# Designed miniproteins, single chains, continued (5), part 35

Each design is a single chain, and the fold is of that chain. pLDDT is the mean over its residues in the fold that is shown.

## One batch from the design tools (miniprotein)

Design m17270
Fold by ESMFold2-Fast:
Parts: C-alpha cells; structure tokens; sequence
Structure m17270 (fold): chain A 65 residues (1-65)
C-alpha cells in the first residue's frame, strides 16, 4: 500500500502547491491537480517542466496507468 502519514501528506501537498506557484500556476489549479484533475496536472507539467501540452498529457496519462 502507498500509505503516507498525515504529516507526510500535508508536507507533499504544501511542496507541490509552492512549486506550482513559483512556476506561475495559481494555487487553485495546484489544489485541483492534487484532487486528481488531469487538466490541472497537465497545466502544472507544462509550467513546471516546460513540456508541450501533448507531451504533458501523455505523461499524465502514463502516470495513471
């Protein structure tokens, strides 16, 4: 099981949100990505990693498989 402690989950959530904001992604988009919104995850991959939209979508789809 990929079980995380509550403290570890909160830390990862905060890290992702801060990194996304630093890359110019709004906090609300980062929060949606953490809730499993694929479009929000694609936007973060585009902004944080500098990927083209098509490549970002492929990466997110592969990660869900």
Amino acid sequence: SEELSEEEREKRREEIIREAEAAGVPREVAEKALEGDDEARVEIARRVEGLPEEEARAQIAEARA
Scores: mean pLDDT 74

Design m17271
Fold by ESMFold2-Fast:
Structure m17271 (fold): chain A 101 residues (1-101)
Amino acid sequence: TKEVADFLKESIEKISELVIKARNAQTEEEKRKYLEDIIKVLEETAQKLEDAGYTRIAETVRKYAEKVRKALEEGNFEEALKIVDEALATLHLWYHILKTE
């Protein structure tokens, strides 16, 4: 639906801004904070997709959120950001598909 596509676009924009902030952060505490905010946006996005009946896509997005959380637990910020970039590519793909439904 258009509403789901619009929500994906908003999520992509929010995550993209948080990625820039995380990459420019001077401390690990700041990087962690922005990455935790990205996890929250991914979880909100997954819930919206699930509520709209896109269960498999929601599951994929939740898996990305879990992978980012794991990288943060390991203190691997570069890996966390790489996973976020992969999640963004996936969200862009689904936005392109869903905007034409």
Scores: mean pLDDT 88

Design m17272
Fold by ESMFold2-Fast:
Structure m17272 (fold): chain A 78 residues (1-78)
Amino acid sequence: GDEALALIQEAARALRNGDYEKMVELAEKAYEVAKSLGDEGKPYLIAAYHLLSRAYEQLGDEEKAKEAREKLQSIAGP
């Protein structure tokens, strides 16, 4: 949990700095760590997809932003 949380916090810092490419990199690393945790990783997966969707929106990658939103909806539910 601690590694995934740290990566999410670093991605949030990248967002504040306007570094959207670094935000994607950190959120993808958080996703990989969260996925390795199984069910305990679910909250971190949700956070990582929120960060990825926002980063891709800022980068103008509408397809990847939409994919991240669809994954988020699939995990979090309606």
Scores: mean pLDDT 83

Design m17273
Fold by ESMFold2-Fast:
Structure m17273 (fold): chain A 56 residues (1-56)
Amino acid sequence: SEELEKLKKKIEEIKKRIEELKKEGGDKLEIEEEEGLIDLIEAVIKRLQEIEEKRK
């Protein structure tokens, strides 16, 4: 699914941002917010995969 590929790419982008924030000694709250966004996107990916499996 193109949607799943786009979401996976988005997670990679956010992970890079978190790494940069950690290297710069960035705000812990900002890091936690970005990590929370990854968790939400991963939950969406899992739900989309379950829907796709049920359609087969």
Scores: mean pLDDT 80

Design m17274
Fold by ESMFold2-Fast:
Structure m17274 (fold): chain A 96 residues (1-96)
Amino acid sequence: MKHLELGKKYLEEGKYEKAIEEFKKAIEEDPENAEAWANLGIAYYALGKYEEAIEYFEKAAALGYVEAYVLLGKVYKEKGDDEKAEEYYKKFIEAS
């Protein structure tokens, strides 16, 4: 199984640390794989590591993964920053 797909399977199973390991391997093979950066952020978000999740979602968005704006909105809302969450949701709508 490809590292990206194996990482997604571990995310689905709630095995977040194993998912992180596999997504990091996917990024080592292709550092421009926006989906791998987004999924790495999702795993960190699931672990409550919001600052790392933000960094990885920002990287995914910079690489063209438009859905990362929704993920950024969700993490800022979880941190209580509703204004920043709304800003990212607007970016998603404008990019869609």
Scores: mean pLDDT 88

Design m17275
Fold by ESMFold2-Fast:
Structure m17275 (fold): chain A 65 residues (1-65)
Amino acid sequence: MKIKLYKDGKEIKESGKFTVLELAKKYGTNIKAIIDGKEYKSLKELYEAVTGKPFDPNAEIEIDK
């Protein structure tokens, strides 16, 4: 699944595994995600869309490069 993250209209150039908390600490909570053409406005929605699991801020997601 191809995941792209955006902050302030700019693509976040990250790759590999990150926790939701790590992304929030580095970029803040006002990041947007686009997955297969659909926009997600919160880290909770991003996490649940990617993993299919209930939100866990300490679990890892993998971001496409």
Scores: mean pLDDT 69

Design m17276
Fold by ESMFold2-Fast:
Structure m17276 (fold): chain A 61 residues (1-61)
Amino acid sequence: SKEDHLKRLREIIEELRRAGDDGTAEVVESVLEIVEKTPDLAEVERLTEMAEEYAAWRLAE
């Protein structure tokens, strides 16, 4: 559901901030704002996956 994707994005933001990567956290927060306004679930899934991949890449260096 869209709520599950929003929860996942919030968890990623918290993880990034805990790691000290505030810059990447701000990017994911921007994605969260877009997802909140997006009615198409397929687009919500795509944006969430992109944010997850980006955050994972940043955390792995």
Scores: mean pLDDT 84

Design m17277
Fold by ESMFold2-Fast:
Structure m17277 (fold): chain A 59 residues (1-59)
Amino acid sequence: SQMDQLVEAALALVRRNPKTADAITPEFLRAELARRHPELRPTDEQLREAIARAKAEFA
């Protein structure tokens, strides 16, 4: 379920500003997660997977 939270965060970024969808990097998602879910400690691989899944939802 941690991955579900990561995907939701990535989807929220796309919904808030579609222009930043192309600019969603693991670092960018990590910064947003630090604001909303400081308890989460995702790896770079998990962040990349969450971003890929979020982008697939809009493909």
Scores: mean pLDDT 76

Design m17278
Fold by ESMFold2-Fast:
Structure m17278 (fold): chain A 63 residues (1-63)
Amino acid sequence: MDEEKIEEIEREVLRRYLAGELSPREAMREFLRRLHEAGLVDVEVAEDWSEEELRALIRRYVR
């Protein structure tokens, strides 16, 4: 797992969330979408995923 790249994506998404550009759910989806686009996650996030499912997936890749 490329932890440095994951941290870069996490920081960018978190900054946008803290700036009020993204809701919590939007921030989680954006983070996972970027991980998938970067080839760091093989799971494509469905639009109907719950916050709990999104958090569970993120927890698997981020400590």
Scores: mean pLDDT 71

Design m17279
Fold by ESMFold2-Fast:
Structure m17279 (fold): chain A 84 residues (1-84)
Amino acid sequence: AEEEAQEALEQGERGDPAAVEPLIAALDHPSPLVRAAAARALGRMALRGYEAAIEPLRKALDHPSPLVRAAARAALALLEMGRE
């Protein structure tokens, strides 16, 4: 349900590490908007230093949804810029 995905997105925005597993599940949601939002939330968690969010983002680069791949790529690009 979109409500569960929304809750995971809000937990991810707050930097709650418990949000990682629900956000990974939201990457497979039937709504492309929910999938893209989940990838962006994982990206924000990775930027906040949550290492557990990085591997799901790397896996999302191979996701069948182009919107999920684009969101994961953008998040990883921001993380790369921060590492230099």
Scores: mean pLDDT 73

Design m17280
Fold by ESMFold2-Fast:
Structure m17280 (fold): chain A 60 residues (1-60)
Amino acid sequence: SELREFLRKQYEKGKEKHPEITDEEIEARVERVVRAREEALAAGKISPEEVAAERALLAE
């Protein structure tokens, strides 16, 4: 998914500053966040507008 790609990129950037962060940890965190968001969207707790705004911020 597009969100998973943006989150992975963001955490990879963090790894450059904190080399102790492993690829395994990044993937686990990405999966956890994506799952939580999909659940929130399915439950109607997050608006499509809010999701679009967050995606735009992650693209930077």
Scores: mean pLDDT 71

Design m17281
Fold by ESMFold2-Fast:
Structure m17281 (fold): chain A 81 residues (1-81)
Amino acid sequence: SAEQEKLEQQRKELEEQKARLDAAVARIDAHIAELEAEAQKNPEKRASLDKRIASIRETLAAQVEDLQQYLAEKEEELAAG
C-alpha cells in the first residue's frame, strides 16, 4: 500500500541520517586523536591543542545532541501516526 511504502521510505531516510551522523562522529574522533598525538609530541603546544580539542568536543556534543533530539522526535512522529 501507499501507506506502507511511505513508512518504509521514511524509515530508510532515518537509517541513512543515523549512519551519516555515526560517520561524521567517527571522522571528528579521528581528528581529535591526531591533535592529542600532536600534544604528546609537542608539550609546548599542549595547552593550545587541549583548548582546541575541548572546543571541538563541546561543539560536537552540542551538534550530536541536537541531531539525536531531532531523530528521536522524527521516530516518535512515525510511531504516533
Scores: mean pLDDT 80

Design m17282
Fold by ESMFold2-Fast:
Structure m17282 (fold): chain A 93 residues (1-93)
Amino acid sequence: MEERIRKLLEEAKRLEEKGRETVSEAQALNEQYRRALAEYEEAEKNIEDSEEEAKRLKRTADELFDRQLALMDEATELYRQAIALRKEAEELK
């Protein structure tokens, strides 16, 4: 029983650690998204830039935003799993 509690808490800790890493990756993508969005807004204001270039920059920003959301969803799921494991460990006490 003590060994089972230890294994559940160890797994919860690993999931929490993976969740923190995933949040850090999402934050890095958010910074890239903000930069891409700024480049898109600048291109849209500049009458010398082609409509094609603005569309390309928007697509890049949209892709970065979607990837960031996917990572945040992954982090949320990892934390939910960790909470469930910690509850199971507490019920075994």
Scores: mean pLDDT 83

Design m17283
Fold by ESMFold2-Fast:
Structure m17283 (fold): chain A 56 residues (1-56)
Amino acid sequence: SLEIETEASLRVAPLGAERVAQLRAENPDASADEIGDALVPVIAETRKLIEELEKK
């Protein structure tokens, strides 16, 4: 449901922001594609969290 998706997004958003900040600190010239690749695990974690929340 929309509520579960919103909750999962809110929980994962800080992890995504931190990952981007860390990547940029290590690679100031990081491209959008490189940032996108670094966020793939965060997207996977969001989907997993949605599935867990739906089971409750």
Scores: mean pLDDT 72

Design m17284
Fold by ESMFold2-Fast:
Structure m17284 (fold): chain A 79 residues (1-79)
Amino acid sequence: SIEEIVKITKEILRETFDEETYEYWAKVLEEIAAKSESPEEFLGLFAEKAAEELAAGVDENLVRKVMAAVAEGMVKASE
């Protein structure tokens, strides 16, 4: 479920980042989840958001770690 994906992803982000970075991306995940009807749509919308952040000059390593956390969250939620 999208709820489980968000929950697991937030746990990974909390372990990976400082509180400020965690709070920002947790909010982004919640906003995308609210607009998504399926896990596939959630992933697509998140990929678009990640591309926007990269285009805006956000650190590539930071965005890569967030994308990895979302991917892990999706895999674990599917088990």
Scores: mean pLDDT 82

Design m17285
Fold by ESMFold2-Fast:
Structure m17285 (fold): chain A 78 residues (1-78)
Amino acid sequence: MEEAEIEEARRLLEAASEEEIEQMVRQLEAAAERARELGLPEELVRAIEEAAEALRARDYEAAAKAIAEADRLLQEAL
């Protein structure tokens, strides 16, 4: 269920420290670069980048939605 997945992601992000959020942002930026290098769909790369930007803005709802979308697109690409 998309709603439950987004809520779980949001809760994990809200529970994370500032340091953990910054590390997640760097990991997402690295993941987007790697996805582009591997020739994965541009929509997936964009979703990962959007998640990183939302986390930097502390918009946990937008970040959770972008992460859920990236996961869905990744499953479809594999």
Scores: mean pLDDT 79

Design m17286
Fold by ESMFold2-Fast:
Structure m17286 (fold): chain A 91 residues (1-91)
Amino acid sequence: EYEEIRKKLGVDLPEEDIKAILEDPNSARSYEALGHAYMVRGKADEAVKYLKKALEKDPNNERAKQTLEQLARRFPENEEAQALLEEAKKL
């Protein structure tokens, strides 16, 4: 259930985000929610991984792009976040 998913992912997620993931785990919405949660918890590499998946599903996902901008600003030394942000800006 909700606690099992939080432990499996290693992050605390709002119930609303967990519910969205359970309803459609492979949607851009679910990947965006995971990317945001990892970014908020300071897990930059995991955040990049899921934001990349969100943008692969929906390149026009504005929330994923906003989260990526925030992530790249907070972790300027994270080369993967910087590279993904530059790719997103080309779209």
Scores: mean pLDDT 75

Design m17287
Fold by ESMFold2-Fast:
Structure m17287 (fold): chain A 118 residues (1-118)
Amino acid sequence: EPQLVESGGGLVQAGGSLRLSCAVSQGTISSAAWILQPPGKPPLLLVYKGSKRGSGASDRFSGSRDTAKNTAYLQISSLKPEDSGIYYCGAWATGASAAAATGAMLGGGQGTQVTVSS
């Protein structure tokens, strides 16, 4: 059973906005990172440490969390066809059943497919 569940992907029109969710089932979410894997291209780090943007990531990408829902979000504005691909999240959770008492990195799920139509 995955300790981390990604959702919110699908077919979206260019120019629209999208919010992806990353729900944690174990521990309390403290931070998250988001990675885009475009088809046939290298992975791009979008967000890390919850809200910091990766080098080369557009300001159209922003990260947030809702601790009461134990969920991290990736908000994408002004979607471009180049934003198509599989989005992966990794989350850090405090109190998760892991070797580290202060928190654990929960591996990403199978990812969330996003297709942007032009």
Scores: mean pLDDT 75

Design m17288
Fold by ESMFold2-Fast:
Structure m17288 (fold): chain A 61 residues (1-61)
Amino acid sequence: SDFDEWLAAIEPHVSPELLERIRELVDRAFAAEAAGDDEGVRALMDELGRLFEEAARQIAA
């Protein structure tokens, strides 16, 4: 998937802890979507947005 390609591309530029946290939240977001938990998906996507901003900062450093 495009997301897996993006994760592979950023892996050498971000901390392993941040990469694992992003993977964890993406898995949780897919589970929430499959369960029809719209509020859970929204909250997880908001948190993922913050982690993507952190990844962008680490890539730029």
Scores: mean pLDDT 82

Design m17289
Fold by ESMFold2-Fast:
Structure m17289 (fold): chain A 67 residues (1-67)
Amino acid sequence: SSMEEEGKKKQEERLKELEKIAKEVGKMTDEKKYLELAKKAREDPSVGGKAYGEIVNAKAKAEEEKK
């Protein structure tokens, strides 16, 4: 049960961090698609890795443009 609790907490923290990043990217790019992608990752875990990659790459690009 301890391993199950750790897995659930890590998944929830990862999803929350992804939503937070997606909101920041959405504000920087004026595109809501990243937040929608983060929500899809929450509903379908198989999409999580792809969503994470796309959102994190978009954040890096937007931050470089904002500097």
Scores: mean pLDDT 75

Design m17290
Fold by ESMFold2-Fast:
Structure m17290 (fold): chain A 61 residues (1-61)
Amino acid sequence: MSMDEVIEILGKIGERLLAEGRLDAVRNLIRNLEDIAKQENPENKKKLEELIERFRKGLAA
Protein backbone atom coordinates (compact mmCIF):
# COMPACT_ATOMS: atom_id res chain seq x y z
CA MET A 1 0.00 0.00 0.00
CA SER A 2 1.39 3.44 -0.93
CA MET A 3 1.63 6.33 1.58
CA ASP A 4 -1.01 8.25 -0.40
CA GLU A 5 -3.43 5.28 -0.05
CA VAL A 6 -2.67 5.04 3.70
CA ILE A 7 -3.34 8.79 4.17
CA GLU A 8 -6.61 8.55 2.17
CA ILE A 9 -7.88 5.62 4.29
CA LEU A 10 -6.77 7.12 7.64
CA GLY A 11 -8.18 10.53 6.63
CA LYS A 12 -11.58 8.93 5.97
CA ILE A 13 -11.45 7.05 9.30
CA GLY A 14 -10.49 10.22 11.22
CA GLU A 15 -13.26 12.29 9.58
CA ARG A 16 -15.80 9.58 10.52
CA LEU A 17 -14.55 9.48 14.14
CA LEU A 18 -14.74 13.31 14.40
CA ALA A 19 -18.27 13.31 12.91
CA GLU A 20 -19.33 10.68 15.49
CA GLY A 21 -17.77 12.68 18.38
CA ARG A 22 -15.27 9.87 19.14
CA LEU A 23 -12.59 12.32 20.26
CA ASP A 24 -10.51 9.83 22.29
CA ALA A 25 -10.31 7.55 19.23
CA VAL A 26 -9.09 10.55 17.14
CA ARG A 27 -6.43 11.32 19.80
CA ASN A 28 -5.28 7.68 19.63
CA LEU A 29 -5.15 7.89 15.80
CA ILE A 30 -2.99 11.06 16.05
CA ARG A 31 -0.59 9.22 18.41
CA ASN A 32 -0.29 6.31 15.96
CA LEU A 33 0.32 8.73 13.05
CA GLU A 34 3.07 10.52 15.05
CA ASP A 35 4.78 7.14 15.67
CA ILE A 36 4.59 6.26 11.94
CA ALA A 37 5.93 9.73 10.96
CA LYS A 38 9.08 9.18 13.09
CA GLN A 39 10.12 6.30 10.77
CA GLU A 40 9.21 7.92 7.40
CA ASN A 41 11.19 9.89 4.82
CA PRO A 42 10.74 13.73 4.82
CA GLU A 43 8.09 13.73 2.02
CA ASN A 44 5.88 11.10 3.69
CA LYS A 45 6.50 12.67 7.14
CA LYS A 46 5.19 16.02 5.81
CA LYS A 47 2.03 14.33 4.44
CA LEU A 48 1.41 12.59 7.79
CA GLU A 49 2.05 15.84 9.74
CA GLU A 50 -0.50 17.67 7.52
CA LEU A 51 -3.09 14.95 8.30
CA ILE A 52 -2.27 15.15 12.05
CA GLU A 53 -2.72 18.97 11.96
CA ARG A 54 -6.16 18.60 10.30
CA PHE A 55 -7.28 16.15 13.01
CA ARG A 56 -5.96 18.42 15.78
CA LYS A 57 -7.98 21.33 14.34
CA GLY A 58 -11.06 19.06 14.28
CA LEU A 59 -10.53 18.23 17.97
CA ALA A 60 -10.22 21.97 18.84
CA ALA A 61 -13.56 22.83 17.17
Scores: mean pLDDT 82

Design m17291
Fold by ESMFold2-Fast:
Structure m17291 (fold): chain A 100 residues (1-100)
Amino acid sequence: MELPQVRIDPNLSLEERAEVVKEYVEQLMELYNVPEEVRKKILEKLDEIIEMIRKKAPKEELLKKIDELKQLVAEIVENEGLRSVILSMLDGLKEEIESL
């Protein structure tokens, strides 16, 4: 499946990029009629990561939380195309954190 190109402005801060990722993930999960319980779990983890970024949590803790969220998405998002898109966006966020 060809992944849709999500273009994130390279001039955004890490916090702003994480917020944009959350907005896209929320919109895609709504579009794909993902169950509310699954949506809630993923969005709560994204909110936790955004809060950690705001508080300037250690890089290793941020990377661990991203990997935990990626694992959660891989386990509970049943639509393969949606799962791949979300994981790709989380990989982009992970690369930005690794560049800190």
Scores: mean pLDDT 80

Design m17292
Fold by ESMFold2-Fast:
Parts: C-alpha cells; sequence; structure tokens
Structure m17292 (fold): chain A 78 residues (1-78)
C-alpha cells in the first residue's frame, strides 16, 4: 500500500511529465512540497520498483513511472 505522500508524489509526477522523465524540482513544485521531501519520497519509490531514476548529461536526476507504478496508481484510485 502506498502512503498518502507517496501517492501525492506519483500523481504530481504524472501531472509534470506523464510518462516522460521529470526532475525533483518539477515534481516538488507539482506536489507542493520541498525538494528535500520529494527527493526522499522518490528514492523510496525507486527502491520499491514503482519509479526508475536516470541522470541526464548535466547530472540531474530524472524520474519516470514504471509499469508497476502505473498499476499501483490505478489500484489506489479504485
Amino acid sequence: MLSERELRVLEALGRAAGTEPATVAEIAREAGISQSTASRTLDRLVERGVLSVSRDAAGRRLYAVTDEGLERLREEAA
């Protein structure tokens, strides 16, 4: 089960980028939380296989929703 904060962060990622990768700053802005809180929540979701993380050429972290993450969003919405 996702926590309310984890669900909010996933919903914010969906709004910021859909299925495209998004930065911590973009997700934090959409979720209305600090970048520090967003970063910790995103890292937990990556550990759970709900999100993937990559780095761009400038070294910025980019987060994307996995297929499992999309399924969990559907379950939480039902």
Scores: mean pLDDT 75

Design m17293
Fold by ESMFold2-Fast:
Parts: structure tokens; sequence; C-alpha cells
Structure m17293 (fold): chain A 85 residues (1-85)
């Protein structure tokens, strides 16, 4: 679980770096699910930060659908952090 969450988070970072915001948020969403199952607060916080970066970039591009998707992933990560804290 933790290793798989880390792999998805690395994939998300790589896709964000490449400008693939949709790929980045999809991988970040998977990382959140896996990190929550692993009860890994550090990975959830990293996924939250990444989702916030995708959201900011989506806003800058005017992509309202992607902004909403990124906001949902960020909310899911924040809830996971609150539950585990």
Amino acid sequence: MRREAEEELERARRRLEEGDLRGAIEAAGRAVDLAAEAEDLELLREALELAAEVEAEAVARGDMELELEASMVALKAAVGIAVLS
C-alpha cells in the first residue's frame, strides 16, 4: 500500500511537471486512496499539496472541470488527514 501510494504520487508529480494536469490529478487521487488505506499522514499531506498545485494551474488555464476534480481530491486528502490526526 505505502509503496504503491508513493509510486502514484511520483507519477502525479511527473505528469504535473510535463503539464498533464488531468493525468496528475488522476494519479494524485489514486495516491490519496492508497495513502488513506496505509494510514500514511505524510503521503496524504504530499497528495494534498500536489492537488492544490493542480487546482491553481487549472484555475490559471480556466479549466473549471479540472479545478473541480482537483478540489475534490484535495478535500478527500484533507478529510483523511483529519481522520488520522
Scores: mean pLDDT 84

Design m17294
Fold by ESMFold2-Fast:
Structure m17294 (fold): chain A 58 residues (1-58)
Amino acid sequence: SIAEEVGEKVKEELLKLGYSEEKAEIAALAVKDAVEAGADPELAYKRAIEAAKDELAE
């Protein structure tokens, strides 16, 4: 599904940013759940990556 595809992309991108597999999986599941609940896949992806980058800046 599109939700699963977006979740997997979030996981891969967070791993590239240096997050642990556990944290990347949690974020991916949250995005997948949001998309399944009706969130726009592109916006959900963008917001998750922006939040991850903001967390690393602190």
Scores: mean pLDDT 83

Design m17296
Fold by ESMFold2-Fast:
Structure m17296 (fold): chain A 71 residues (1-71)
Amino acid sequence: GAAARQRLLEAIGEKLAAIGDLIDAEREKKKAKEIGDEERLKEAEERIKEAEERIKEAEERMREAEKELEA
């Protein structure tokens, strides 16, 4: 019902936000590499990993909400 649709929309929003963070982190990684800033490079790589994990979690939430809508 409505609750499952709300969770699906929230999960889609979380996925889009995480994709945005991934794009930003990849840009930071490129800039850090160009200027030779090893600390910023490591920070950007950690943000990339965190964003990838958030995308996977959001996709799992989307799948669960979709199953509830079909049931």
Scores: mean pLDDT 86

Design m17297
Fold by ESMFold2-Fast:
Structure m17297 (fold): chain A 70 residues (1-70)
Amino acid sequence: EPPLDVEEAKKKLDEMAEKLIAMGADPELAKKAAELGKEAAELYYSDPEKAKKLNEEAMKVFEEAFKQAA
């Protein structure tokens, strides 16, 4: 399995936030989720435990944004 491409992960997170905003989600919540996810990606190799916790928090914030978009 190739190592995590941090730059690709960050781009996908930004794309997800943009899609949620386009669907009517709060831009602040969507951007917050993407920022938490990007921080998790950056910490994946240096602090995997913190990366996991940040990724879990990012998922929760994405769920909040998704509910607002619906």
Scores: mean pLDDT 78

Design m17298
Fold by ESMFold2-Fast:
Structure m17298 (fold): chain A 72 residues (1-72)
Amino acid sequence: DLRAGLEKQVEAALKQAETDPLAAAEALVEAGRLLEELGDLEAARRAYELAAELYERAGDLERAEEARRRAE
């Protein structure tokens, strides 16, 4: 189940966010793209929003803006 695999990736990224928010944000952007391909636009938007927050936490404001734009 592709959706279940993506859900597991999101959970793994959230655990990683405490130690490596940049890597977690990158994983969430990838999950968001795959969720868009699957047609789950609401889950994709949520993944991009989380990625934007983590990029901001990591100090990468450019990638945060890009992720937030994709969430729209």
Scores: mean pLDDT 79

Design m17299
Fold by ESMFold2-Fast:
Structure m17299 (fold): chain A 74 residues (1-74)
Amino acid sequence: IDEKEVTATMYYMGAYIYLKNGDYEGAAKYAEKALEVNPEYAPAWRLLGEAYEGLGKEEEAEKYRKKAEELEKK
């Protein structure tokens, strides 16, 4: 297993826990950390979009959702 992929997944899991608890700021922060490790990790882009939607930043949320869709077409 790629160590970079494992690290990105760990940050993603942290972001997911924050998202489930309604902590959209924490969710965005940890999703961004996952993307610093692996910028092609589509699940983190989707979660970042959901976090920004929760923060009321719809325009940024849409941008991140489209980025995830683009990466999934590889």
Scores: mean pLDDT 82

Design m17300
Fold by ESMFold2-Fast:
Structure m17300 (fold): chain A 120 residues (1-120)
Amino acid sequence: SEVDEDVERAKAIIDELLAWVEADPRVTPEQRAAFRELARDVKEFLDRIKQATSKEEVVAAAREFLDRLRQHPLVTPEQLAYAEGALAEIERMDSVEEAKRLAIDTAVGILVDTARRLRA
């Protein structure tokens, strides 16, 4: 399915981001460890979204992921607001496939922005 392809592309992007963060000497060991944990949580979330068979399962996975983001040291208040907005939109969607795609795009976007911020 298109969602399965989106998840595989997202995982490839995550692996590239991990390599970029690991290779940058300006990123501290503590920041690298925190980024690896965030990337792991995103990959686990992507697997849950791929396996979801209903909108209720997508929403449940997204809520649990948002709770993890709230406790993450690298996630900003602005990224949390973005994720909360995406969750509200997902809850209003009628299409399970569209909800999954927004969830994937949002999670990857947070990780991309975090990697860029660490390398600035």
Scores: mean pLDDT 90

Design m17301
Fold by ESMFold2-Fast:
Structure m17301 (fold): chain A 69 residues (1-69)
Amino acid sequence: MMTDEELLKQLAEAAKAQDVDRMVEILKQLDLEALRSAILVILKPLSEEQRRELIERVPELASLAGALL
């Protein structure tokens, strides 16, 4: 879906800009299924600091990340 791809692109841009609030908004827009897919992609290219910020801001994300790792 183009919408999901666009959200992922925005998430990557937000990560580059270190805009955690924007990243959180994008993650909240994703359904659980899309979020699971995004988590795998996000965790690999992103640095530890970027992942930590997302997990701290979105507790649901921490649970999903643990299940996928």
Scores: mean pLDDT 67

Design m17302
Fold by ESMFold2-Fast:
Structure m17302 (fold): chain A 68 residues (1-68)
Amino acid sequence: MEEELEKLYEELLSKPIEEAEKESRELLVKKAKELNNKNLSIEELNKEIGRILALMGAAIQAILEKRK
């Protein structure tokens, strides 16, 4: 998980802010669709939501860093 967050953060930092924002939105939509197509237990669903929130946190941090 940590390596995935670091990779996403670095990738988004390497791109123009407009592209980083678009990719972040596309990633969120993709992850939401993946969850919707799974018959997950409540425990599994909460774990996947936590993972998505962590990824979105990394994306937001990268975008905010680019706005400086």
Scores: mean pLDDT 77

Design m17303
Fold by ESMFold2-Fast:
Structure m17303 (fold): chain A 90 residues (1-90)
Amino acid sequence: GVEAALEHLERALAALEEALAREPDPLIAEAAAHVRAAIERLRAGDVEGALAHIAAARDLVARALERRPDDPLLREALFHLGEAEAALRA
């Protein structure tokens, strides 16, 4: 449901913001912006808009992981983005 998705998106955002604070990365900055947009869309009742932003954030985090495959914060963010999508599709 929407509440579970919001909890996962906020955890993904926290992980991305911590990763960005440790090491600047334009893909991670853009992913964090998409996660913030997804949260705003869900609060506005726009599930489809939120799903589009989650998909964009997942793609950006996956591309960053190609350079840093064992980054625990990026792996955590990707996990929570997947869980948010699953919660919205249930």
Scores: mean pLDDT 91

Design m17304
Fold by ESMFold2-Fast:
Structure m17304 (fold): chain A 85 residues (1-85)
Amino acid sequence: MKVEKALELLDRIAPELTPEELRRYVARFGAATGSPVGMREAADIDGDERARKMLEAYKNKDYEKFKEISDEVLDRLIEELEARL
């Protein structure tokens, strides 16, 4: 499934990343999997508007919007990780 694929890709690429790159990918993975901490970190590190909108939707209990943005973030993360392999 998408979460498992993202985790597998991140695990394979992690040894080749700088600590700063790893931190950014871990934050985006957390945001994509519904972690409020990951959403805050992704928004703060990368200025990620999607992570900010996910956190807002979560706080407002807008679960449909939250799921939609979460799926988009996860798809983009998988694409970026696959492109680096």
Scores: mean pLDDT 73

Design m17305
Fold by ESMFold2-Fast:
Structure m17305 (fold): chain A 65 residues (1-65)
Amino acid sequence: SAEELIRKAREALEKGDFSKAVQYAKEALKKDPNNPEAYRILAEAYEKMGKTVQAEGYKKMADEL
């Protein structure tokens, strides 16, 4: 389910595994494209990875939902 994928994405983010966090969050979006939590996780993961432009894009997506 999308909820299970979001849970796994948050766990990965907490552990500093940003690649797994991105993977699970994107899989959640395939099931629920309008899930703001998935976009927030993507924004935080990309920000932690130093990809600030991508992070701002995902923040905007979360805010517009």
Scores: mean pLDDT 86

Design m17306
Fold by ESMFold2-Fast:
Structure m17306 (fold): chain A 64 residues (1-64)
Amino acid sequence: AEEDLKKGNEYLKQGKYDEAISYYERAIEKDPNNAEAYRNLGIAYLKKGDYKKAIEYFKKAVEL
């Protein structure tokens, strides 16, 4: 769980948003209450210009 989150964060810092998203999705599959993974999914989608998905993931992070 924590390893997938760390890998996602590494890819996010490198600007590799699709790879970051893939690892954050894996983190959520193992821990559906991981607010950090949802927040960082929101950031990755925001960086890709997908504002609708970014808003949905930020809302999920706040609701956890």
Scores: mean pLDDT 85

